# Designed miniproteins, single chains: the designs that were tried, part 51

Each design is a single chain, and the fold is of that chain. pLDDT is the mean over its residues in the fold that is shown.

## One batch from the design tools (miniprotein)

Design m1866
Fold by ESMFold2-Fast:
Structure m1866 (fold): chain A 59 residues (1-59)
Amino acid sequence: SAEELKEYAKKLLEKAKEYLKKAEEAKEKGNELEAEENEGIAALLEAVANVLLKKAEKL
């Protein structure tokens, strides 16, 4: 259902925010590679969430 897609997308966006926070903390500590990894994971989660939201919109 559209509601299930929206709820799953919301969970992915919340998870993406967690990874962005981890990336910021890594940058503060000078761990550039760890920051890049966490930013990359966040970007993938956001991309999937956006696809799910668009699918929900068309239902």
Scores: mean pLDDT 88

Design m1867
Fold by ESMFold2-Fast:
Structure m1867 (fold): chain A 64 residues (1-64)
Amino acid sequence: SEERVERLVEAMLRGGASEEEARENARRAAEGKPVKLSPEQAAVAKEIADKLIEIGDELDKELA
């Protein structure tokens, strides 16, 4: 969902990515697609993204 993409963008921006880079890679990560980052940056971004997706899923279950 768009809400997950926004959370991923925020995480990547806080991780030091540019707004454009964060937006593109957050969208790809939310869709389960490979990100366009260096191996080191991809590993860090993936870990942050996975945590945000997990938190979002838990909130969605609590509200259902």
Scores: mean pLDDT 65

Design m1868
Fold by ESMFold2-Fast:
Structure m1868 (fold): chain A 61 residues (1-61)
Amino acid sequence: SAVIEAAARAELLAAGMSEEEADRVIALAKQGRLDEAVALLRAGGLSEEEARRIVEGIAAS
């Protein structure tokens, strides 16, 4: 799970998201608050498809 979380964090940072925003997305996804995590990623400029893929990956870890 830590490997998947680290990979997701790196992808979010590469997409221009801040460390604080990336950590918040990971925390929301781990809490099962998937719609809120997707909304934050979309606000950061990711597409709905990309946001859902990342969030589902974190939630499954």
Scores: mean pLDDT 81

Design m1869
Fold by ESMFold2-Fast:
Structure m1869 (fold): chain A 93 residues (1-93)
Amino acid sequence: TALRDRVAEEVARRLGIPRTLADLAVELAVAGVSDEEIEERAEKMKEKMEKLGKSLTIGDEERVIRITPEDIEKFKELLLEAVELARELLARL
């Protein structure tokens, strides 16, 4: 069983977020992506969504989150929290 799968399941469970978001958080933690880079990427995503006038859908079969440009700030905070938790769990496992 892959260590990353176990960490992603625990992150999703503890934060009540979709598994796809937890998987992304684990990938970012493993890749050593900084909180500053995550914030910069979220801001660029917000600008692109505002320019296109579109929303994003993130989720799996059990839990789906629809993201508008207005939700990007809240999503950024949730992703940063998920990445921090993933880093802690990876350091212990």
Scores: mean pLDDT 71

Design m1870
Fold by ESMFold2-Fast:
Structure m1870 (fold): chain A 77 residues (1-77)
Amino acid sequence: PSAAELMELAIEAGELAKRSKDPETKELLEQAGEALVRGDVESALEYLEKAAKTAEKNGDKELAKEARELRERLEQG
């Protein structure tokens, strides 16, 4: 992905983190955003996957779906 695309994904990860009520999911989404800002795509993919799984375990199906969609966009770019 381009630097502009990574920055856009980082902003979206930050918005998901703000909406998260679970501290673990919030921290993972914040770490994903930081990785995206650094251009560390591999770490960002890992953090987004962990965030999606944690959100799903906590019953936040919408947040889990949005985190997976971010991960798919990152993987395809």
Scores: mean pLDDT 87

Design m1871
Fold by ESMFold2-Fast:
Structure m1871 (fold): chain A 93 residues (1-93)
Amino acid sequence: KERADEVIKRLKELGEKVPEAKPAFERMADALKRMRDGTVEEAAQAYGELLRSADEALKIAEKHPEYKDEIEKTVDEALRVGRELLEEKQAAA
């Protein structure tokens, strides 16, 4: 929970710095919340949305070289946390 909340906060902050990517980061944050709070089936669906939104954010990062490294690092952290949440839910099911 703590790690997911930290990443959600970072995604929100990064969206304020890169408004073009804000919708993608908001979708990633919402997906992480659903993965944290939902059923295993909901977590699996949300993980798919997290992957899709992460791809969108990374494409936007190519147009913002000053934020590219920060975006890539934050996306990698979000994907790692999402995978951990899904694995925990699958182990509990």
Scores: mean pLDDT 83

Design m1872
Fold by ESMFold2-Fast:
Structure m1872 (fold): chain A 90 residues (1-90)
Amino acid sequence: ADELLEKARSYLERAQKLLEEAKKNIDTPEAIKYAREAVEAMGEAVRYLGELTRLGIDTPEVVELSDRAAELGREAQKLIDEYQKKLKEK
């Protein structure tokens, strides 16, 4: 259980860092690459959180990390959508 929670935290940290890089590069092709990598890392975090929930481990920490994963996923998708709109405008 602790290993799954640690892996979820690690992937969320990776997703956060990748999302920050995407925001720094919002006007470049690298922005969508970082945002997509952030979505992938967030997906891994969600998989580990899902395993915890499947084991009946529905603690406040698991709920908090799940909410954070959803928030990061929404931010990453918003950046991808914004970048795609800019490409269409050119």
Scores: mean pLDDT 78

Design m1873
Fold by ESMFold2-Fast:
Structure m1873 (fold): chain A 64 residues (1-64)
Amino acid sequence: SARSEELNKKAIENNMELARKALERGDEEAVERQKETLRQLGKSVPSLKELAEEAIKEIEELKE
């Protein structure tokens, strides 16, 4: 379980990085895809729900 949790946390970090890069190039569709991926991860892994929600909030704050 600990290894799976570590991999899922890494996935959130990777999705945030992809969202940041998409924002830099103005790719709104890619940003929304990354946010949706984070929402689905939070729903699938309850222990990561707060981390995924915080990541989505950071992405939204980077927009404005």
Scores: mean pLDDT 79

Design m1874
Fold by ESMFold2-Fast:
Structure m1874 (fold): chain A 75 residues (1-75)
Amino acid sequence: DVEKEIEKLKAEYERAKEAGDNKAAAQSLVELGILLLKQKRYDEAIKQFEEALKLDPDNEKAKILLEYARQQLAE
């Protein structure tokens, strides 16, 4: 159930944010973005990767996946 997986990842993000762990919070957003990409929800995935980069600007995986998602949306 994709919606339950999304809720779980959002809960992990909120816990990391409450703990002040910006890298863990960014990683949860990257995983959420990947799940949204698999569902072809490109606009939503882009928002997750952009937010991940605000929390962890050096996150190379988020940079690569953001570029990929934008390319899919531009088709």
Scores: mean pLDDT 86

Design m1876
Fold by ESMFold2-Fast:
Structure m1876 (fold): chain A 55 residues (1-55)
Amino acid sequence: SVRERLKEELRKQFKENGVNMSEEEAEEEIEELVDYLLSTHKEEDIKKALEEIRK
């Protein structure tokens, strides 16, 4: 699903940014960011962004 793909991408970004936080804190922030993105952007736009990342 789009939500699951977003969570995976955000987890990758969090690790690559060198953010020092617990797994619990990271998952909580990722969940909040996913909810924010899905509420502020159309699902179609998010799908397009994820497709571009795949390329």
Scores: mean pLDDT 75

Design m1877
Fold by ESMFold2-Fast:
Structure m1877 (fold): chain A 65 residues (1-65)
Amino acid sequence: MEDLEKGLEAAKKGDIETAIKYAEKAKKVVNPLASYAAGQAIKALKKGDIEKAIKNLEAAIELEK
């Protein structure tokens, strides 16, 4: 899933706004489990918990494969 991968790269670079943008785009089009994980990543990004955000974005990518 391209948007999840772009969101993950942005999160790893500390680009929180771009990471949220791509995670929200992905959330609309991925399966329900990956959508839930992307939602948890967005919540973590908004709280500044980058490690938790990366973990949830990686989980969303795995769930979409």
Scores: mean pLDDT 83

Design m1878
Fold by ESMFold2-Fast:
Structure m1878 (fold): chain A 82 residues (1-82)
Amino acid sequence: LVEEARRLLEEGERALAEGRYEEAARKFLQSLDLAIKAGDEELVKRAAEALERVINAASAAGRLDVVEATLAQAGAISKAAR
């Protein structure tokens, strides 16, 4: 779980650097879900910060479809974690 979550963060950061916002968001959301399941607070924080970065980048690029989908999925993951 922890190793997979870290790998997904790295893949998402690469996708974000390449402007692939949809792929980056998907990778960061998967990483967040796994980090929560693993109980790794540091990874949860890193994944949440990465999601904030991709939301800001996608918004600046006019990709509101990515912003909307990402916020909805992040909310669902957070609700399930309670």
Scores: mean pLDDT 82

Design m1879
Fold by ESMFold2-Fast:
Structure m1879 (fold): chain A 64 residues (1-64)
Amino acid sequence: SESLEEAREELERVVRFMVSQGVPPEQVLAAVDQLVTYYAEKLGLSEEQVEELREHVRRTVEEL
């Protein structure tokens, strides 16, 4: 959905910003997990969609 796509884009921006500031990967994942939870509640995401967002965040961190 459009809202889910917007959430993915925002999560990617936050990850890239935190990595650019020298935040370690483990700390980035911990901080961004709170934002994933926020979007899960706000958008009424299924367990599968929440796992998709978490995996997207994990992959973005790994690519940087």
Scores: mean pLDDT 82

Design m1880
Fold by ESMFold2-Fast:
Structure m1880 (fold): chain A 50 residues (1-50)
Amino acid sequence: SDYEEALKLGDEVFKNRKDDEPFISVLRKVAKAFNDYLKEKGLPESYYFG
């Protein structure tokens, strides 16, 4: 499902984060990755989050 692919994207962002990267920065990267993925699928940007 598209949801499973979105979860994989989030996991990859977490794995590639820097040790001292602030949590908000990681969240923004996850959100951007998911929004890009959702756009490719033709889904709304907030499909995974409100």
Scores: mean pLDDT 68

Design m1881
Fold by ESMFold2-Fast:
Structure m1881 (fold): chain A 93 residues (1-93)
Amino acid sequence: GAEEEGRRAAEAAEAGARAAGEGERAGDAAKAAGGVIAAAGAGVEAGLAARRGEEGERGAREAAEAARRAAEEAGTRAALLAAEAAERNAEAG
């Protein structure tokens, strides 16, 4: 029903916003600190690569672009589900 679709749209939008926020923070931290993100985990190699030069800069940029693209796709899907719910509400009202 429309409530389930609205809830799934909200969950997808929240997940997309989290992914976008993580990618943006990683990109901004790499820019501001010269790639020193001292977080235990997958960010370490991106920071080291960014310090090594042209190939490192490309790797960090591609990762940030992929994260933003995923967030945009999630946002687009949420908008489509919201539009479908609005059409059903208009037909019922």
Scores: mean pLDDT 54

Design m1882
Fold by ESMFold2-Fast:
Structure m1882 (fold): chain A 86 residues (1-86)
Amino acid sequence: SLAEEARKKAEEGFRYAALGEEALRAGDYEKAVEYGKKAVEKGLEGVKLGYEAGDKEATLRGIGAALAGIGVLTEAELKAGLSGEA
């Protein structure tokens, strides 16, 4: 179902966000940006599918995954800039 696909996309997004957080902890800001972008992409796919399914929970999960990805991207940029690695 579209709702099931939306939830799977949100889960993929959260998984990429977690990988981005691991990259941030390792000081790998390039990888953190890559994973953060993937988290946003998957989260937004989840939002689209959740909306089409009429499933508010699936839609909100997709939004959550996209926001987690944005958080990773923002932190990567700030850490790289502050450390002079930008």
Scores: mean pLDDT 86

Design m1883
Fold by ESMFold2-Fast:
Structure m1883 (fold): chain A 66 residues (1-66)
Amino acid sequence: LVNVLAAKTLYNQGKYDEAIKILKDEIEKNPENALAYRVLAEVYRKQGKFDEAEELYKKADEIIKK
């Protein structure tokens, strides 16, 4: 949770690469962390990677649906 908030702060500062690194590390450690997938999707969307962002949003929705 704290790691996702730190990544969101980096994202708001335009530090996308650092935000992505933290979010991917969090997902690797906690694959059920839907918030990490959603924030990572927002970073990819800002980078113009819309297809990757959509898949990450769907993954987050599948996790929280349970």
Scores: mean pLDDT 80

Design m1884
Fold by ESMFold2-Fast:
Structure m1884 (fold): chain A 80 residues (1-80)
Amino acid sequence: ELKPSTFDISRLERELEAARLFIEEVKKKPVLTEQEKNDLQALVDYLRRKAEEYGKSSDPRLQELAAEFRRIAEELEKLL
């Protein structure tokens, strides 16, 4: 995989922002369907994988973003 550029970091920051907005939308729902729960679990798995991947980077900014991905994944998992 290519080493992350400033543009790659900006893209990851946008993904984190989108995930935060999604958490707020999920919290407003009184009940989740089985399909929505499956989609939410897939997102949690994706975020955890990204956290592990970028957490192994020597780039401190990527390590910080990895920590945020992990925290968001844990927040989403609590909604399941």
Scores: mean pLDDT 76

Design m1885
Fold by ESMFold2-Fast:
Structure m1885 (fold): chain A 79 residues (1-79)
Amino acid sequence: MSVEEARKLFEEGKRLFEEGKLEEAEKLFREALRMYIVELGPGHPLVAEALRNLGKVYEAQGKKEEAEKYYKIADAFLS
């Protein structure tokens, strides 16, 4: 796998999110997150970006508690 492949999945997830395909967007963001962690390590800014976008998906699905967990993890990696 590669960072470029992960970035492509991340961009496709963003497009699916904009189309309201929340479950499909979640799957792509989770895969991009997994690839970023493997390739770059958990503290990388791209990992934080993927976590924030997963939070947005959960918020759009009405899963407020789950969204807050992902936002907290993302914020911890940026501070």
Scores: mean pLDDT 83

Design m1886
Fold by ESMFold2-Fast:
Structure m1886 (fold): chain A 65 residues (1-65)
Amino acid sequence: MEVEKIIEELREMAKTADAETRRKLDFMIGVLEETLKDPRYSEEEKIHIAQDIMTAAESLMAAEA
């Protein structure tokens, strides 16, 4: 799975989230974009980090009204 696809999923979630959840999702997107630019991470490590962030984002969306 491409990290860019996970970033786009997070952006779509942010569009439907409340203001507080959206701020958290925007922060997660920023972290992931910085991870993509970091040459110290392998492609597999970047995908794993993106999946962990996605899981956290899904938990936030499930907890919010």
Scores: mean pLDDT 78

Design m1887
Fold by ESMFold2-Fast:
Structure m1887 (fold): chain A 57 residues (1-57)
Amino acid sequence: AEEEIERIRREAEEAVEELRAKAAASKDESQKAALEAAAELVRIGAEIDIRLIEEKA
């Protein structure tokens, strides 16, 4: 359980960092906003997954 939580956290952190880097490099404000929104969704999804795993443990 802890090992799985750590993996989810690491993968989410990497995905968020990649999306934010793409947003920062974007010249299109709408594309930038979409990438930032995607990063936030990844973060929220990881938090939900972690909570569900902790609840079952």
Scores: mean pLDDT 81

Design m1888
Fold by ESMFold2-Fast:
Structure m1888 (fold): chain A 72 residues (1-72)
Amino acid sequence: KLEEEIAELEAALKTETDLEQKANAYERIGDLYAELGDYEKAREYYMESGKLYDKLGNKEKAEEAYKKAEEL
């Protein structure tokens, strides 16, 4: 179920130190919340993903994540 996948990804994020993997996980959780219709949560996770991509210097991925948040 989508809720189980979200919980697993959120648990993994607690111990993840690699910023790129964290950014990817936040974006995936955002996609899953959007699929559930929880647009407020989806937006929050997309914004965190964008911030992490900004820290990595990946402006293209950051803009993509921010756009996903804005389009909800």
Scores: mean pLDDT 84

Design m1889
Fold by ESMFold2-Fast:
Structure m1889 (fold): chain A 72 residues (1-72)
Amino acid sequence: LEKKAEELIAKAEEAEKAGNNRDAADLYTRAGALYFEMGNYEKAIELFERALKLDPDNEVARSMLQAVEEKL
């Protein structure tokens, strides 16, 4: 899971540099979901917040951010 999350972050950073903010937000959201599954809630929050900064309308990131904050 951790290695897969790191690969998703790397792809997200590449998409972000290319100006593909929506694709980057989706990839950050997927990486955050993997950290959430691992119980790393702080890292998950960081990634969901980063996704929402790139795409404020990303409903999945918003829902996941609320879910993980309830665990803290």
Scores: mean pLDDT 84

Design m1890
Fold by ESMFold2-Fast:
Structure m1890 (fold): chain A 96 residues (1-96)
Amino acid sequence: MMAAMEAGAAAMAAGVAAALGEGEAKELASRAAELAGEAANRAAAGDYEGAAEEAERAAEAAKEAAEAGEGAAKEAAEAAAKAAEKAAEAAREAAE
């Protein structure tokens, strides 16, 4: 349950970063939202290992979005990266 909820929160945060971003930052944040959404779907299906892998990829994309972004878009992407890292941790705990 927690892994799917945290991945969903990461997808929401990345979606906000995508809305605030432009160009490369927007594309990378949109990719992070897609990957975090996939992590939430996998966690909901009980595929916690797959959920952790997708959440880790979402965190990487969100970090790249933060590096490409400025101001509010950068801050939103940094928040999305932290949320995706928490989702990956929750999924790895559930995968034990």
Scores: mean pLDDT 85

Design m1891
Fold by ESMFold2-Fast:
Structure m1891 (fold): chain A 109 residues (1-109)
Amino acid sequence: SMEKFEQIKRALTSLGLSEEDAEKLAKFAVENGISLETVVGFASRLLLHPDWSLREFLLGLGVSESLVEKIVEIAENTSLEELRKALEKEGVSPEIILAVEIYLAYQRQ
C-alpha cells in the first residue's frame, strides 16, 4: 500500500501535477485498487491532448455517451469538495472518478 502510494504520487508529480493534488489522487487510487499503469495512462493521454474537454477525454476512454453527459453535468454544477461524493452517489466507478479528478487537476495548473 505505502509503496504503491509513493509510486503513484511520484509519477503524478513527474507528469506535472502539484504535490497536493498528486497526494490526494494517489491515496484515492490505492484505496480503490487502481493500478499505476491506469493512473499514468490517464495523465499521459491528457498531456498528449491538452485541448480536450472533459467530454472528449471521457469519450476517448470509452465511457458511454449517456454516462459522459451525466458526469459533465455533475462536474459543471458541483464544487470540487463535493464532486467525488456526487459521482459516487450516481454509481460512477472509482476508476472514472479518478480520471475526472486528474482532468480537473490539470485544469488547475
Scores: mean pLDDT 89

Design m1892
Fold by ESMFold2-Fast:
Structure m1892 (fold): chain A 88 residues (1-88)
Amino acid sequence: MKYTLEEIKKKIEEIFKELGDKALEPVPYPGSSEKIPRLFLKLAEEFGIELPEDPSHAPFAVLEGIAKLSEDATFEEVKKIVEEELEK
């Protein structure tokens, strides 16, 4: 699916609204004993991004994967959108 940067921003805002205070809740990573913030699993699910085997790579892989869904989006722009929503 092709996204614009504005569509990515709107979808991230909707995900944060759905998660609320649970965005940074540590949740089990699939196939691992490790936990990561719920936000990254929800972003991967909603944008159709495949999770890496290593949980420590998941934040980067998810944000980079989202950026690649748009011709106008960079990793830094997607990261900034997520950081701005975390500050609300």
Scores: mean pLDDT 82

Design m1893
Fold by ESMFold2-Fast:
Structure m1893 (fold): chain A 70 residues (1-70)
Amino acid sequence: TRPVDVAALVSHVRRLAEEGDYELAYRTLKVGVRLAPDSAELWRELSRVAEMLGNEEEAKKYREKADKLA
């Protein structure tokens, strides 16, 4: 399958979060981790965005996933 540019995706979702577009950042990251499931960086960003959305349980799960990959 085609590789995903993880660095570009991370920059994009951080920009969305800074602008307050947490739901769009969350949806974008959900697609990102499906395309690059071994990217600790994407799981880390997904955890951060989930926390900003008030989803502490999912944030913890994604943080644990990122920690296992790092």
Scores: mean pLDDT 81

Design m1894
Fold by ESMFold2-Fast:
Structure m1894 (fold): chain A 80 residues (1-80)
Amino acid sequence: AEEYLKKGKEALEKGDFETAVEYYQKAIDINPTAEAYLNLGAAYLGLGDYEKAIEWFRKAIELDPNNEKAKRLLKIAEGM
């Protein structure tokens, strides 16, 4: 899970959002965490898929209601 999160973050930093989605999806398949859902939502934001980004940010908040980063990103995606 940690290895896929790292590879996803590296892809996200390079602007390779499709590859970031693939790695974050693999991370979630092994161990679904609020961090993995948050990062998958961020990758979908990069792709311009705001509906998918909103879905994953909501899931991140569902797992961790105190995740302020997910709440902020959700508001940004909803405003697009």
Scores: mean pLDDT 84

Design m1895
Fold by ESMFold2-Fast:
Structure m1895 (fold): chain A 66 residues (1-66)
Amino acid sequence: SAEQDERNRAVVKVANRAMEKLSKVLPDDEAILKANEIARYLYDLLQTKSIEEAVKEAEKRIDELA
């Protein structure tokens, strides 16, 4: 479905962004773990929030860890 495809694309994009930012400030193993935690957080947010709102909150968490 289009909605599931949009949510899946958002999760992938945020996970990639988290890896790009966190790999610069954390060891590789920690960056992977934190990126996965952020992806899970985004997935949970998508159950109750719009894609735009959920992505914005997930990106804030990336910035707080960077």
Scores: mean pLDDT 84

Design m1897
Fold by ESMFold2-Fast:
Structure m1897 (fold): chain A 66 residues (1-66)
Amino acid sequence: MEEKKKEAIKRLQEALDLYQRGTPEEALRAFEEVKKYAEKLGIEDVKNAAETAQQLARRDLERERA
């Protein structure tokens, strides 16, 4: 169980790194993959974090277009 949680956290960190590097579209896709992975494993903390980060990245992308 702990190994799967560590992998989910690592994937979330990689998605956050993409977001911070200024690739919000790639980060959105990465967050969605992390959310699905965490949901399949029942890791609510990581799922909720990925969902929140995805919402923030979406708003940033929409602001750039508006």
Scores: mean pLDDT 78

Design m1898
Fold by ESMFold2-Fast:
Structure m1898 (fold): chain A 59 residues (1-59)
Amino acid sequence: SKADEAARNGLAAALANPDDAALLGAVLHGLQELVKKTGSPAAREALERVRPLAEAAGV
């Protein structure tokens, strides 16, 4: 689905840019909205994986 693709793209961007606090914050917010809007398990898994990266970057 488009939601699963968006979740995969967001996670990939976060993993490629673990020092970009602004990007990590945007990805974290986007994944939270995607989970809220769609309930996608892929988005929820991506959110849990991005959260510690964002935390380490000070987000």
Scores: mean pLDDT 85

Design m1899
Fold by ESMFold2-Fast:
Structure m1899 (fold): chain A 75 residues (1-75)
Amino acid sequence: ADREALREVLERARRLAEENGGVEELAEVLQALAAAQGAEVSPEAARAIAQRMVERVGRKGAAEALAAAAEAALS
């Protein structure tokens, strides 16, 4: 895993949680999270996943979940 990219993802996810960022920004962070771990997710798939996360836990909750995932990947 790219630890520098994961730290950037964590910072972006934390900012989105504070700013109540939208689905597009959440999708970008999700793609970056996957890429940092050697996985590839299309922009369309990332948007669909981000939309489902927002539906389940809200925008802040979705951003917090992405931050937690990045933090776990850094451990």
Scores: mean pLDDT 85

Design m1900
Fold by ESMFold2-Fast:
Structure m1900 (fold): chain A 56 residues (1-56)
Amino acid sequence: MLSEEELQRLRDEFLERLSKFASPEEVALLRQLMDRLEETPEGRARLARELREALS
């Protein structure tokens, strides 16, 4: 199982990369959408998978 710390790190790395191309408002919106995904086990698993694929 992916730890909370690991998931947070992946989120931060991905958003930091996007911040070079997206507006601060768009980055904030994506961060909020990620928070919503973390509300369910399925959403959290999907988020973790997509982030790991994008960053690894």
Scores: mean pLDDT 78

Design m1901
Fold by ESMFold2-Fast:
Structure m1901 (fold): chain A 101 residues (1-101)
Amino acid sequence: RLSPEAAEELARLVREEAEKAGVDAVVSAEDGAVNVNLSRETLALDEAALLEALAKLSEAVATALERAAARGLLPADEAARSAAAARAQAAALAAEAKKLA
């Protein structure tokens, strides 16, 4: 579990990376956890566009985790594992979106 301050900073980094990726995400920090969701407007997209938005969001989360580790907010090994999992999910979502295009 993250401290409340570390969770808020990680949430800020996730928001920044989502914004850079052009994804409208709802990011909140509560009880030492960071919650990340797509906006309701993004959820109204067609299936291929929704999967592509989820893939971009997963990449943004991975980059935010790496930035958080560089700042000492997370152990480097934990952040690396979580970022790798998020990137694997992003690749799977992008591949699925491509099948629908």
Scores: mean pLDDT 79

Design m1902
Fold by ESMFold2-Fast:
Structure m1902 (fold): chain A 55 residues (1-55)
Amino acid sequence: EEFIKKLRELAKKYKEEAEELKANATTKEQEFEAEELEGIAALLEAFAAVLEKKK
């Protein structure tokens, strides 16, 4: 219950950080970091969705 909520909050936080980093990225390293954060956020969101689907 609360764990799923925390996962979604964490996913949202990483997604927002990734978007901010991507918007301000001036180097390839920063672009890669933004993509990694985006990937982590997507995985956390997917994991939360799987847990919510579990009865």
Scores: mean pLDDT 79

Design m1903
Fold by ESMFold2-Fast:
Structure m1903 (fold): chain A 62 residues (1-62)
Amino acid sequence: TLTLSPAQQRAEALAAPHLARVNKLLDELSKDTSLTPEQQWEKIDEANREAAAAVRAELAAL
């Protein structure tokens, strides 16, 4: 088990729902053969960027 600082623990707790959402999207995209690899990568990159922005906004609101 990794020992996390209080700040890291808060970040992990805030990130967990967003990480789960991104992982679900990745699973859905891997099953969607209608998209090109380039389009799949673009959607993954966008989702990761949105998740990171959401976590940063939540941390700033604390």
Scores: mean pLDDT 73

